# Ledger of designs, part 24: designed miniproteins, single chains, continued (4)

Each design is a single chain, and the fold is of that chain. pLDDT is the mean over its residues in the fold that is shown.

## One batch from the design tools (miniprotein)

Design m12863
Fold by ESMFold2-Fast:
Structure m12863 (fold): chain A 109 residues (1-109)
Amino acid sequence: MVAEFLEALEEFRRRFGRSPEEDELIDQLAAAALSRLDSLTDPAVREALARALTEITRALLRGDEEARRVLERAQAEFRALLAADPALADEAVATLQAFTDFLLALKER
């Protein structure tokens, strides 16, 4: 799953990256996402987050509205998966939102 996420992010870079500064920001985003994945103790939660990041990135390659729909679905799925740990659910939801907003902003720069 991590390899699929990195492949999707590299495709995003090839299509929407326009400067060395944007490349550095994408590298920093990848490092932050990987660090967050490594901090998760539950393998099922880690896999779900990696899959969500991959699906959102791939949706961004198809269009902003599709990416927003995929984000909303992933956030709902995470809230359901982590219903017993609302704090972790809120962190995962916030992570997905921040990730999506960051890539959307890069597309407009």
Scores: mean pLDDT 81

Design m12864
Fold by ESMFold2-Fast:
Structure m12864 (fold): chain A 73 residues (1-73)
Amino acid sequence: MTIEEKYERALEVGKKTLKELLAQGYSKEEAIELAVRAAYNVLTNVLGMSKEEAEKLKPKIREDLEKEGEKLS
């Protein structure tokens, strides 16, 4: 699995988490932060990406999740 494939799988989990949290009444800021953590945990604990590599992807994950949150508003 490539870094790009790992990113896409983690982002899918992050987007799902974001949608579920927003539906439960979490604030956008709180939902995004929890979704970023969910995606990061998938990258490191499920997909075996190093913490260093996963940390580099956090800003992009946050940006993509913020855009997803805007669509859901």
Scores: mean pLDDT 83

Design m12865
Fold by ESMFold2-Fast:
Structure m12865 (fold): chain A 78 residues (1-78)
Amino acid sequence: MLSKEEALKRVEELGEAIKSPDPEVRKEAVLGLQEIALNTEDPEVLERVRENLAEASKDPDEEVQIAADLALMTVVSA
């Protein structure tokens, strides 16, 4: 399981990847954020994941948007 420090650093890295001009990179970042959410119970980490996924849910690429919506459902249900 990720430590809080490791998880926060990874969320920052993935948040940068969500800003990529490549939709495949953005989709991979969304999946990475979902993986962090599944491996943490820390409320601060989960909130930062939710913020990044909420941005990705507005993505112009439909696959990225759908992936982000599904990931958000996973985080909210915890």
Scores: mean pLDDT 80

Design m12866
Fold by ESMFold2-Fast:
Structure m12866 (fold): chain A 68 residues (1-68)
Amino acid sequence: SAREKLEALAEELSKDPRFEVRLVGDDTLEIRNLGSVEHLTGLALRIIGDYPDLSVSVEGDVLTVTAK
């Protein structure tokens, strides 16, 4: 399910010290960049490629991933 994909992604990314990851509600994952904004752009492109059923939005230093 989309929820299980978000939980798996959160577990994977929480191991990377460049990001602060949190689940918000039942269908949204917020990823905060602790360094350069270029890291978020690269991550957003990878998520779009690997999880086409998830929506991705980038605002400043925060990447928001939402289940469709």
Scores: mean pLDDT 78

Design m12867
Fold by ESMFold2-Fast:
Structure m12867 (fold): chain A 58 residues (1-58)
Amino acid sequence: GPVREEALRAARELAELMGEHTGLDPELFYRAAEEAIERDGAEKVLEQAKGLLESMKG
């Protein structure tokens, strides 16, 4: 649904930033986010990803 799609978009943006900051493959972070969505739900993961993105920008 829309929340899952938004969570995956936020996860991709976060994965790319994490890859740049760590030098690791962004796909590692994206796969971890997909697993977290299945385990914890899309709404929770979206909230966490948005919080991390704001922290990294500010």
Scores: mean pLDDT 83

Design m12868
Fold by ESMFold2-Fast:
Structure m12868 (fold): chain A 61 residues (1-61)
Amino acid sequence: DELEALVKDAIEKLEAYLAKHPELEEARQLVKLAKEYLEKKEYEKAYEYLLEAAKIINKAQ
């Protein structure tokens, strides 16, 4: 599934970034929610949470 691959890639990249930024707690919680939806195979919801996490990261920079 194309969307599953995109979600997994986005989680990997965001987790790598957030590991360097422990202060971005809200973004980490959104990535955790995305991982839960990925496990439930709800890829669209997982991707929506990843987009929200990315927006927080971009706004904080």
Scores: mean pLDDT 84

Design m12870
Fold by ESMFold2-Fast:
Structure m12870 (fold): chain A 64 residues (1-64)
Amino acid sequence: MELAPLSAEQAEFREIVRRAMERVRPKLEEIENDPSLSGREKVLRETDLLAEALREEMARADAA
């Protein structure tokens, strides 16, 4: 159990990250299970996919 509460900003950002991860989870699994990609290529594709999803979720939060 966490004894120190998160700041409102940190709590909001963690929720945004959670939403982004849920959105990209099936695509991340496809990337991890692609035998044609090297480990480095998988990491780069996963990073790009997650970064894009995070930007979209951040934009939605900022628009609300």
Scores: mean pLDDT 76

Design m12871
Fold by ESMFold2-Fast:
Order: structure tokens, then C-alpha cells, then sequence
Structure m12871 (fold): chain A 114 residues (1-114)
């Protein structure tokens, strides 16, 4: 399906980015969650897919990921219909440049509501 193909492409991008930034142990954990995410998407289990994506976000937050990794996660969240996770990932991109302003928070709310 088109959704599975797009999720697979973004998952491959996520793994490639993770291999540049994280330890082999962290990359292996990401790969395991990506495999579970792809299986959930194949099975039409969007709730399980969103849960695995949330676990991926928690790992990359703890490890101190680049904006590029958060961008890929935000795109995955959008494809899987998780506006809250998309907002959280986009907010972390803004936090890399400094404290998030109220105007930026309002813009994020508007972006994920569209």
C-alpha cells in the first residue's frame, strides 16, 4: 500500500540518520522498534504503530537527537494520524534553537490541526 511504502521510506531514513548519531546499541533498539512499527502498519494496527513511534521518540529524546531525526519522526506521526506526537517532535526541533516562544507553540497547534 502507499502508506506502507511511505512509512518504509521514512523508517529507512530514520535508521540511516540514527547510524550517524547514535551508538550501535541504540541503533539496534531503533531497528527493533522500526520492525514492530512496520509490522503494525502491514496489519492495519494504527494504535500499535503509534505506540511504537512514541517509544522511538522517547529513545531519540533521551539520546539527544538532531533536528533531522525529529523531522523524520514528525513526518511518520503525520502519516499515522498522531497529531500530538507530530507536535511534540516539531517542538523539539524548535528547542534546539532555544526556548520555544508562545507564538511558536501557537503555530505548532495550528500546523497539527490542519
Amino acid sequence: SDLLEEVQRLADELIAQAEKEFSPETVERIKELVDKLLEAVRNGDREAARQYLKELLDIVKKEGASPEIYGTLANLAGLLGDPELRREALRFILEKEGPVTPEQDAALDAAVAA
Scores: mean pLDDT 84

Design m12872
Fold by ESMFold2-Fast:
Structure m12872 (fold): chain A 79 residues (1-79)
Amino acid sequence: STNIANEIVATVYRAWREGASIDEMLELLKKEVSKYLSEAEANRITEEVREVWEKHPDNLTYILIYAGLLVEEALKKAE
């Protein structure tokens, strides 16, 4: 739910603060999401976030909010 989505996003944000690359952050996102969702859903979310990042590379805040919303929606549908 919202708490899990926020925790996943916070984990990715911490990695960025520690100097992680975009590819490393996307791999971390996939790993964290895979703890709660299927591999297919984790791959879908990661690909959608990658596409948004490629279009808006300087807007990290928007990308992280978007990732959180995708994770929250997927978790609600899985329940």
Scores: mean pLDDT 84

Design m12873
Fold by ESMFold2-Fast:
Structure m12873 (fold): chain A 70 residues (1-70)
Amino acid sequence: MTPEEILKKLEEMIKKAEELLKEGKKEEAKKVAEEGLKFVELALKVAPPELVEPLKKAKEKFKKLLEETK
């Protein structure tokens, strides 16, 4: 998976979780956000320097989404 593919996948997961929250599908949104957070943490361990900042931003977005699912 290329760096660009990783960022695209994370953006798609964030959008999906946001849409699920808008629909009131809180449990499904939580699952997507948890999977995204897990994926971004794994990516951060092997990320080149240019991806660290975008990945950290994605991590913060997933954390915020998880808080909204409480």
Scores: mean pLDDT 80

Design m12874
Fold by ESMFold2-Fast:
Structure m12874 (fold): chain A 71 residues (1-71)
Amino acid sequence: EISKEETVDLVMELIEEEGLTPEAIANAIARVLNEYKVDLDVARTIALVLNEGLSEKLSIEEMRERALKAL
């Protein structure tokens, strides 16, 4: 019911509010899985791309684009 694009936008909003850390990414993913019943593979793909982007010190904008492209 929530689109892949809406899922990415929601995850990015939660991360921006909590701060950009691996813990914030994990918390955002857990929240979309539990509260919004997002597909597990979609959530896992977003988590992987965002953690890779954080390791590469990418901007939030670049991380969002990579997540959308990976889905």
Scores: mean pLDDT 81

Design m12875
Fold by ESMFold2-Fast:
Formats: C-alpha cells, structure tokens, sequence
Structure m12875 (fold): chain A 80 residues (1-80)
C-alpha cells in the first residue's frame, strides 16, 4: 500500500525534524525519543516496501536512512 508507505515516510521525517530541533536546544533525552520514533517508522516503511516488491535501491535507501537516524538516537542517548 503506497499510501501507507507515504504516510510512514512523512511521519518518520516529522519525527526526525523534531529530534533535530530538540538536539539543537540541548534536550538530548527528547531528541533520542524522537529519533527513536523516526527509526521505528522507517523500519515499518522498509518492511512494507520490501513486501510490495519495491526496487532494491529504494529498500537500501530506507535502510541507510534508518541506520543514520539510529546512530543519531544513540549519540543523543550518550549525551543525555
């Protein structure tokens, strides 16, 4: 379902933005929570894309974005 995939990607982007805003304010605990939410939404989006037979490049891109946000989550947790 492309509508569900699009919604998950939109939500992941919104959470990543909130995480970035919290990080800039020095609120590391809040940043970690928002990055974690973004990671969860990207993981769900990646699984939907894989099941739908999306191009391998798209699935790989979603995994790369998930890994980047997961690293940001871990960094925020370490600073908290």
Amino acid sequence: DWDELTELLSQAQQYAKKGEEALKKGDYKTAAVYYGQAVEHLERARELARRAGAPEDLVRLLEELRQELQEKQKQAEELA
Scores: mean pLDDT 85

Design m12876
Fold by ESMFold2-Fast:
Structure m12876 (fold): chain A 73 residues (1-73)
Amino acid sequence: SARDRALLERALELAGETQARMAERLAAAPAEERAALLAELEALAREAEERLAAAKTPEERLAVLEELLARVA
């Protein structure tokens, strides 16, 4: 359906924005802080993956991705 396609497209957009923002934050961080920041971002990604696996609806999956993007920003 058009709704299901729109929800999938939004999920892919959020995933792409999150990846780009993580990469930019790592690139901008001082060298001595990068390892700690990488560990923090990896922990956030793991938590999001677990919540995505538990999500039952497309709307729940979007909420997880939106929260991840907000926490990474």
Scores: mean pLDDT 84

Design m12877
Fold by ESMFold2-Fast:
Structure m12877 (fold): chain A 57 residues (1-57)
Amino acid sequence: SQEELERGLERAIEVAKTMSPQGAVAALGAALRELEEKGASEELIERARRHLQEFGG
């Protein structure tokens, strides 16, 4: 469900904050890919992209 995908993204973001920049980018990149593959809403995909950009510079 969208709610489960949103919770998964929130968890990935919190974990990414504890990682190196390279690790955070890899983890959020994987999360973004999973959201796209599972048909997440455009809003969730955009949110994941924004966080990935913030961690990646």
Scores: mean pLDDT 81

Design m12878
Fold by ESMFold2-Fast:
Structure m12878 (fold): chain A 75 residues (1-75)
Amino acid sequence: METEGEELAREAVKAAIDYLKKNPGLSKEQARARLDALIDAIAAYLKDHFGYSDEEVERLRERLRAEADKAIDEL
């Protein structure tokens, strides 16, 4: 089940992907770099505010990056 922190993270990544789809002037490399930066920021936020362990944060990062990569491939 998704935790409150995981839900917040997925909503933020989804909003960023929707933004990228509406702004097709970015290359796939630029889109990936922006999503990677967002995922890193989310990881730091969850660790600081929700008490996630480094291992939990890394597992969430892997999931979010997989979703981001799939969305970028569909751009």
Scores: mean pLDDT 77

Design m12879
Fold by ESMFold2-Fast:
Structure m12879 (fold): chain A 67 residues (1-67)
Amino acid sequence: GSTILRAAIAELRRVARGEAAELVERGEKYLQQGDLETALELFERAARLALRGSAAEGAIKAIRDGL
């Protein structure tokens, strides 16, 4: 897998709490199953909950580009 994708997911996992952390876990499960579209939606939700402004958009872009 992409180093950028792994780094972006790891950063989300590091900062995610509560609902955002659950979304990251679910996103990783769908990613392992090959459901890239559902995984992306879950990671986007997690990023918007865990990060703010340009940091959230940067994480979303890194994950989208890595999928």
Scores: mean pLDDT 82

Design m12880
Fold by ESMFold2-Fast:
Structure m12880 (fold): chain A 75 residues (1-75)
Amino acid sequence: SELVAKLVGLKIRAIGAALMGDREAAEEAIREAEEILRKLGYSEEEIEKEVEELREAVEKALADEELVARLRAAQ
């Protein structure tokens, strides 16, 4: 339960950092999420898939200037 909450928080942090253009913070959050997935008992195949999906979302957020502009306007 607590580890699941930390994992969700790390995914939000990774995407949020990416939307701010902070690649280093996004990569750090992805690494921390990978470790939490291991602690939760995910297989290496499941971890690889989850990390790939999160990394893809991060790269899309870094590239999407329209989404960044909209998010800043909404704040």
Scores: mean pLDDT 82

Design m12881
Fold by ESMFold2-Fast:
Structure m12881 (fold): chain A 68 residues (1-68)
Amino acid sequence: MTREELEKELEYVEEKLEEARRNNTGSPAALEFAEEAVEIMREGLKKGKSYEEILEELKEKYEERLKA
């Protein structure tokens, strides 16, 4: 996946998250997690990080949550 492909995927995911939040679909924990993941990806793209760098940041956050 390229940086451009990730941007398009994020737009789609953001639309689905807004829809899920509006319709109160899914678990609150799953929605919070998905929102954090999207926020990390958006922040990485804004800072000019590559797709690979963004993935590494997401993996680190996932590991933190699994340890908690």
Scores: mean pLDDT 73

Design m12882
Fold by ESMFold2-Fast:
Structure m12882 (fold): chain A 65 residues (1-65)
Amino acid sequence: MKKILLVVGDDEEATKKLAEELAKKLGADEIILAPGWSSEEAYKLALELERELGAEVILATSPAH
């Protein structure tokens, strides 16, 4: 099963750093960065990816600061 890490946050660089750290720890096969997206928008995308690709999607949100 393909493991996809979807990371959201308000800051592009902070979101990227969080994604890199989590992908390394969780062994994610693919990383999707969604800077500026809301948790609700990211959750909808995660559900769509899981249904269409049959992948395991891990959603992570970067804290505001």
Scores: mean pLDDT 77

Design m12883
Fold by ESMFold2-Fast:
Structure m12883 (fold): chain A 73 residues (1-73)
Amino acid sequence: KSLVEQGEAYAALAALHGQQGDAEAAREYAKKSREFYEKGGKEELGEKNVRGAAEAARRAGQDEGSEAILEGG
């Protein structure tokens, strides 16, 4: 299975949990997303996608989830 594909899946999970206010899970998934993107040679893409997940959480009114995603990544 592709490392980049796994990074995408973890970024999506970070966004979902962040939007739901689960800051702890959002942080952990954001960290895993960055690790998989880095191993896949797409660290900059991982940075952009993690920031996108944090922005989605913030737009949903979950500032704590957004900060956790940025901190975990």
Scores: mean pLDDT 81

Design m12884
Fold by ESMFold2-Fast:
Structure m12884 (fold): chain A 80 residues (1-80)
Amino acid sequence: SSNLELLERVVAQIRRYVAATHDAAVQAEIDKVLEEIEKELKEKIEKEKPSEDEFRDLIALAVQEFAARAAEIDAAAKAA
């Protein structure tokens, strides 16, 4: 579906950015968060079948959630 294709593109872009900017241990922690969010959004596509506009809004909220959780991981890594 177009929603699944959008999700896969967004996830791939975030993974490339994280791999370029973080060490392997921090990448592993951030990737767990990304995998949780990706799984939730895939389940919403399958069960709720959102429109493309509805799904774009869900992606925007998920990116904000991801950024907040990734920032917490970065802060914890700097404190260690």
Scores: mean pLDDT 84

Design m12885
Fold by ESMFold2-Fast:
Structure m12885 (fold): chain A 66 residues (1-66)
Amino acid sequence: SDEEILRKALETALESLRAGDLVAAEVGLHEIATKFGIEKAREALERLRAGDVEGAIRLLEELLKE
């Protein structure tokens, strides 16, 4: 389902951020923001682009909490 694909994409982006793979994280966040329309993923992408990796991580953790 689209919801399972979204969850996997969010988990993958979070793992990339934690591993310091910022290029993979940016690609993943951009896809989540554009294809799924997730506003917090767009905000996480903007924080990552501004160098706020911890802020991006916190927003993804919030998205993964129900």
Scores: mean pLDDT 85

Design m12886
Fold by ESMFold2-Fast:
Structure m12886 (fold): chain A 90 residues (1-90)
Amino acid sequence: MEELKKKVEVLLRIARDLGLPQSIIDELEAALKAGPTEEQVDELYRKIAKEILERIKKKYNDPNEITDKAVEYVAELLKKQAEFEIEREK
C-alpha cells in the first residue's frame, strides 16, 4: 500500500512540474486520498504518458498519431523513474 501511494506521489510531482491540466492533478490527488490499487496506478501512469505525448504533439505540430505502443513505452519510463526515486529515498 505505501509503495503504491509513493508511486502516485512521484507521478503527481511529475504532472505538476510539467504543468499538466488541473483535472489530471485532481485525479492523482483523489487516488492518493482513496488509497490506489496496483491497477489504478498502472492506469494513472498510462493516462499521464498519453497527456505528455499529446502536449508534445501539439507543441511541435507533429501529424503522427499517438500509438498505444508509444503510451506504454512512456508509461514504463515513468514507472522506472518512480521506482528509482522511491529506492533512493529508502
Scores: mean pLDDT 79

Design m12887
Fold by ESMFold2-Fast:
Structure m12887 (fold): chain A 64 residues (1-64)
Amino acid sequence: DERLERAEEEIRSLEESDPETAAVHYLLLGHEYEKLGRLERAREAYERASRLFAALGDEVRAAH
């Protein structure tokens, strides 16, 4: 899954500059892994998306 590995690397680079976009892309990555039967990888992607969305909620609340 070189394409998905590259996508994951790109998403990781977005975590600091655009965490909201990174979170959405992790959801899409999880869905692609799930479609391929890579359930452990899908779970990891979903968990990372969930953590980013939670952090974004806290940041927005603290900043605004």
Scores: mean pLDDT 76

Design m12888
Fold by ESMFold2-Fast:
Structure m12888 (fold): chain A 65 residues (1-65)
Amino acid sequence: SKAMEYDMLVAMGRIAESVGLVRVREEDGALVLTAPGSSETGIRIAERLKERAEEVGLRAVVRVE
């Protein structure tokens, strides 16, 4: 279901957050995925999570800081 897909995406993002690669927040009904600009791996993970979210009809935004 869409809800289960959302929970899975959040869980995957939280794993990446635990190792400092991505920060996961919920803003205005969208997943906001923030990656350090110095981390190519973090940016790639954020982009892949955004792609997967959009694939299942969820709103997601990637920010690079």
Scores: mean pLDDT 81

Design m12889
Fold by ESMFold2-Fast:
Structure m12889 (fold): chain A 62 residues (1-62)
Amino acid sequence: SLQEAVSRVVGSAIRGVSISLTGSKEEAEEYFRREAEEAARRHGMELTFDPNNPFRFELRPA
C-alpha cells in the first residue's frame, strides 16, 4: 500500500541519517525529504513535513 511504501522509504532514510550523523544534519534532512516526496508522487499523493519533527509527514491525495 502507499502508506507501507512511504513508511519503508522513511525508515530507510532514518537509517541513512543515523549512519551519516557525523556529517551535516541539514544535508541528511534534505535527502530524506526528497526521497519521501518522490515516493509519495509515485503513488499520486502529496506529502508535507511536520515542522516540529523532521522525520514526520502528512500524506494527502494530490
Scores: mean pLDDT 61

Design m12890
Fold by ESMFold2-Fast:
Structure m12890 (fold): chain A 97 residues (1-97)
Amino acid sequence: DVDRARQAISNRDAGTLQRSLVRVARQGRVDDFVDLAQQGISTRDTRVIGAVASAMVVAADRGLRDDRMIDIAQRIIDITDNPDVIQVAQQAIDRLR
């Protein structure tokens, strides 16, 4: 699923990215999840950033914990003006605390 997530980032395919990141999280692959999330937010594409934020909420709900995920969610809030994406990133932070 790491390869699928990388392809989704390159193609700006938010739906495939969210599903692939959730699968990476289910496998407990924290370092891969963090690397992919950072690559996603670096695109500066609002839909890609939204997919990363949504996947982080699901990952946190499934018990994936890493301080780097909080840092990524905080960075999403800093770089986007989209209120729906900000709300989802805030939900991720609340669940990771």
Scores: mean pLDDT 86

Design m12891
Fold by ESMFold2-Fast:
Structure m12891 (fold): chain A 73 residues (1-73)
Amino acid sequence: LREEALRAIEAGDLERALELIRELVAAGDLEAAAEVAAEATRAALLAAGASEEEAERLARELLERMRAAIAAA
C-alpha cells in the first residue's frame, strides 16, 4: 500500500494516491499514511512552483509534526 501510493504520487495519479491513503488509514497504518501525505504535499508544492529545497523542507516538517501527533495519541 505505501509503496503503491508513493508510485501513484510519482506518476501524478493523486486520485489513486488518495484511495491508497484511505486504505492505509483503514488498516491503522497511520505512520505510512503520514509519509504518503507528506510526499503528496512535496509533489504538489513542486507543481505549484516551489523550489526543491522549500518543498522538501516543508514536507519534512509536516511529516515530523504528524509523527509527533500520532505518538501523542
Scores: mean pLDDT 80

Design m12892
Fold by ESMFold2-Fast:
Structure m12892 (fold): chain A 61 residues (1-61)
Amino acid sequence: GMDEALVRQAARLAGVSVEAARAAAEAIKAGDNETARRLLAGGPPEGQSAAGALLAVSAGA
């Protein structure tokens, strides 16, 4: 399962759309961290790491 609240927070932190954050969460869940990083790279660099951590938690890590 995916926590929608964490996905929305990650989108805000990374400065990307909720759809991009959701796609990044699915990529992390599938083990494709490179795709997740690329999807989050559309926003500010400082938010990308925090967004990645939230999405990993949302994906069950």
Scores: mean pLDDT 73

Design m12893
Fold by ESMFold2-Fast:
Structure m12893 (fold): chain A 85 residues (1-85)
Amino acid sequence: MKEKEFEEERKKAEELIDKALTLINQGGSVEEVRKLVEEARKEAEKAYNIGKEISPQGLQKGRLLLGSARVVEWVAEQYEADAAA
């Protein structure tokens, strides 16, 4: 059951990350990008908290997902700064 919860939250985080990057690449709304990145981080944190309790592999996958969310957050910050210039 916990493994399914982990996969569901991981998938949600990955989909939100992908949506944020797609919007950035298409020159979409800064506000929508910020919202997607915030939601992606929350889902990534949930996945990490579940994964670390399941197995060492779950912990590693959760860490990688958190890393991906942080990178996208950083990219979104650059996108916002560029849009403000």
Scores: mean pLDDT 84

Design m12894
Fold by ESMFold2-Fast:
Structure m12894 (fold): chain A 94 residues (1-94)
Amino acid sequence: EKEELEEKLKKLEEELKKETDPLKQAELALKMAEVYYRLGNYEEAIEYAKKAYELGDPEIQAGAYAMLARVYRAQGDEEKAAEYARKAEELAAA
Protein backbone atom coordinates (compact mmCIF):
# COMPACT_ATOMS: atom_id res chain seq x y z
CA GLU A 1 0.00 0.00 0.00
CA LYS A 2 1.01 3.65 -0.56
CA GLU A 3 1.18 4.45 3.17
CA GLU A 4 3.44 1.43 3.77
CA LEU A 5 5.77 2.50 0.94
CA GLU A 6 5.89 6.09 2.26
CA GLU A 7 6.79 4.79 5.74
CA LYS A 8 9.52 2.56 4.26
CA LEU A 9 10.89 5.51 2.27
CA LYS A 10 11.07 7.66 5.43
CA LYS A 11 13.04 4.95 7.26
CA LEU A 12 15.44 4.48 4.32
CA GLU A 13 15.99 8.26 4.13
CA GLU A 14 16.88 8.33 7.85
CA GLU A 15 19.31 5.41 7.39
CA LEU A 16 20.95 7.04 4.35
CA LYS A 17 21.49 10.31 6.28
CA LYS A 18 23.38 8.38 9.00
CA GLU A 19 25.39 6.10 6.69
CA THR A 20 29.03 6.97 5.94
CA ASP A 21 30.06 3.84 3.99
CA PRO A 22 29.68 4.43 0.19
CA LEU A 23 28.75 0.81 -0.54
CA LYS A 24 26.03 0.88 2.15
CA GLN A 25 24.86 4.25 0.80
CA ALA A 26 24.59 2.61 -2.65
CA GLU A 27 22.51 -0.26 -1.20
CA LEU A 28 20.18 2.22 0.53
CA ALA A 29 19.92 4.38 -2.61
CA LEU A 30 18.92 1.35 -4.69
CA LYS A 31 16.24 0.41 -2.12
CA MET A 32 14.95 4.01 -2.21
CA ALA A 33 14.83 3.86 -6.03
CA GLU A 34 12.67 0.72 -5.79
CA VAL A 35 10.26 2.40 -3.35
CA TYR A 36 10.02 5.52 -5.56
CA TYR A 37 9.36 3.25 -8.56
CA ARG A 38 6.55 1.47 -6.70
CA LEU A 39 5.07 4.87 -5.75
CA GLY A 40 5.15 5.93 -9.43
CA ASN A 41 7.73 8.66 -8.69
CA TYR A 42 9.86 7.79 -11.71
CA GLU A 43 12.08 10.90 -11.71
CA GLU A 44 13.20 10.18 -8.12
CA ALA A 45 13.57 6.47 -8.93
CA ILE A 46 15.99 7.38 -11.76
CA GLU A 47 17.89 9.81 -9.50
CA TYR A 48 18.46 7.24 -6.74
CA ALA A 49 19.26 4.42 -9.19
CA LYS A 50 21.98 6.66 -10.67
CA LYS A 51 23.30 7.40 -7.16
CA ALA A 52 23.45 3.66 -6.47
CA TYR A 53 25.37 3.16 -9.72
CA GLU A 54 27.94 5.87 -8.86
CA LEU A 55 28.64 4.51 -5.34
CA GLY A 56 28.11 0.77 -5.80
CA ASP A 57 30.12 -2.28 -6.76
CA PRO A 58 29.37 -4.24 -9.98
CA GLU A 59 26.54 -6.17 -8.29
CA ILE A 60 24.81 -2.96 -7.19
CA GLN A 61 25.56 -1.31 -10.56
CA ALA A 62 23.79 -4.22 -12.30
CA GLY A 63 20.82 -3.70 -9.95
CA ALA A 64 20.83 0.04 -10.71
CA TYR A 65 20.75 -0.59 -14.47
CA ALA A 66 17.94 -3.14 -13.97
CA MET A 67 15.99 -0.49 -12.01
CA LEU A 68 16.53 2.07 -14.80
CA ALA A 69 15.25 -0.49 -17.34
CA ARG A 70 12.16 -1.06 -15.16
CA VAL A 71 11.46 2.69 -14.83
CA TYR A 72 11.83 3.37 -18.56
CA ARG A 73 9.55 0.41 -19.36
CA ALA A 74 6.92 1.83 -16.96
CA GLN A 75 7.20 5.19 -18.78
CA GLY A 76 6.65 3.45 -22.15
CA ASP A 77 10.23 3.95 -23.37
CA GLU A 78 10.87 0.39 -24.55
CA GLU A 79 14.10 1.39 -26.37
CA LYS A 80 15.70 2.84 -23.22
CA ALA A 81 14.36 -0.10 -21.19
CA ALA A 82 16.05 -2.60 -23.54
CA GLU A 83 19.30 -0.58 -23.47
CA TYR A 84 19.55 -0.58 -19.66
CA ALA A 85 18.43 -4.23 -19.39
CA ARG A 86 21.31 -5.17 -21.72
CA LYS A 87 23.77 -3.15 -19.59
CA ALA A 88 22.51 -4.91 -16.45
CA GLU A 89 22.99 -8.35 -18.08
CA GLU A 90 26.53 -7.43 -19.16
CA LEU A 91 27.52 -6.43 -15.60
CA ALA A 92 25.84 -9.50 -14.06
CA ALA A 93 27.71 -11.80 -16.50
CA ALA A 94 31.12 -10.25 -15.74
Scores: mean pLDDT 86

Design m12895
Fold by ESMFold2-Fast:
Structure m12895 (fold): chain A 54 residues (1-54)
Amino acid sequence: SMKKKIEEEKKKLEEARKKNDVTAETAYALRIIGLEFDEELEKKKLRELGLPIP
């Protein structure tokens, strides 16, 4: 689900890029960074609990 959410935001980033909307592009890029950070944090927590990584 997190991976799918990151891909969705990447599509929005590409749309903003095509529209030359630097503000929207920056906002989506920062959101992607945050989601990737959350994904790695979740993977770390799952690993510590011995649960499978999604």
Scores: mean pLDDT 78

Design m12896
Fold by ESMFold2-Fast:
Structure m12896 (fold): chain A 63 residues (1-63)
Amino acid sequence: MSAEERARMDTVIAAARELGLPQEVIDELERLRRDPSATPEHVLRLLRERLPPEVVAQVLSHL
């Protein structure tokens, strides 16, 4: 990820904590943020697989 994409990830992680998402999801987002090979598609896939569509929309509205 670029520095801008990482800054957006920090916003997504903050939103996830604010919304009270499961700790496992937050831990996976933190892992993706630290992974230099991670892409925005990995983030979207994780959110879509772990969360209801309405919660995904709420998190993505902060990106």
Scores: mean pLDDT 76

Design m12897
Fold by ESMFold2-Fast:
Structure m12897 (fold): chain A 100 residues (1-100)
Amino acid sequence: MMEEIDLVVENINLAYKIAKEVAESLESEEAAELVKFSAVLGAWAAASLDATPEDIARAMIETAERLAREALEKGLLTEEQREEVLRAAREAARRYVEAA
């Protein structure tokens, strides 16, 4: 495999590990799963562009905002749970930049 793919996998694994740790503070299982899922999707999407840690962190937050809005529209999350997802996603993104 190319070195680029190895870095992408490492970035995704780090994003997931951090998001999982942050998600443990959430009362809602649905919110916790969405935080973890959005971190993986955001990290994957941004990493393919040879992004900086800050670019990956931004993509993690933007993905969480989009998915949380869609989940709210579908009745899968409450407004309070959406706020929890966004708070957790921002914390995970902050920790990702510090760790990367």
Scores: mean pLDDT 82

Design m12898
Fold by ESMFold2-Fast:
Structure m12898 (fold): chain A 61 residues (1-61)
Amino acid sequence: GSMVLARVLEDYEAKTPEELTLKKGELLEILADVGDGKVLARRADGEVGLVPGSLLEPLPA
């Protein structure tokens, strides 16, 4: 499909209002690469925010 998914590698607490708080093993939809090692992503609940790219494992399909 056209949807890009990644898995969260470890728990992460948002440091700014623009970031997502994440749990290890969550699946995120990747919306955009915004640069500086960060991506814009959507959680399963529909919440959208910034995520450090280093916490993400891209899924192969």
Scores: mean pLDDT 80

Design m12899
Fold by ESMFold2-Fast:
Structure m12899 (fold): chain A 79 residues (1-79)
Amino acid sequence: MLSEEEKEEMLERLEREYKEAKELIESIDHPEREEVLKKLEEYYEKMKKAIEAGDVETALEIAKEMGELIAEFLKSVGK
């Protein structure tokens, strides 16, 4: 079980990481940019809910999927 302090810290970190990832993706002119941004927002909302629920396992799984989404997008930009 996560403490309220741990939840607040994780949510603050998630919001910061999401903002940075969004700014990075928005700076790249790519045909898939809008779709990736939409999926990133969906992962952000799901992860936020998992953290608020204290579901660490689900939060970590979503974090991994979010990281994969960003990594695949950056690979597609590099061709």
Scores: mean pLDDT 80

Design m12900
Fold by ESMFold2-Fast:
Structure m12900 (fold): chain A 70 residues (1-70)
Amino acid sequence: MKMTAEEAEGLTKLIVERLQEMAKTLPAEIVRSAIEAGKISWEKLHETMGVDEASREQGLAALDALLEQV
């Protein structure tokens, strides 16, 4: 089934929150690696679950903003 925009937004928030929590305890290199893995997972979800393009772009933008903070 297609993922809804609300479900995609919820997943983006969950991923960002988990990565922010990791950033408090892990070295920057490991956090960057985790964010890159998160981006790959997000793109794979877009491909497999039919996330709309706006939600995909918003999720990737949030992860890119988090990378700038690390």
Scores: mean pLDDT 73

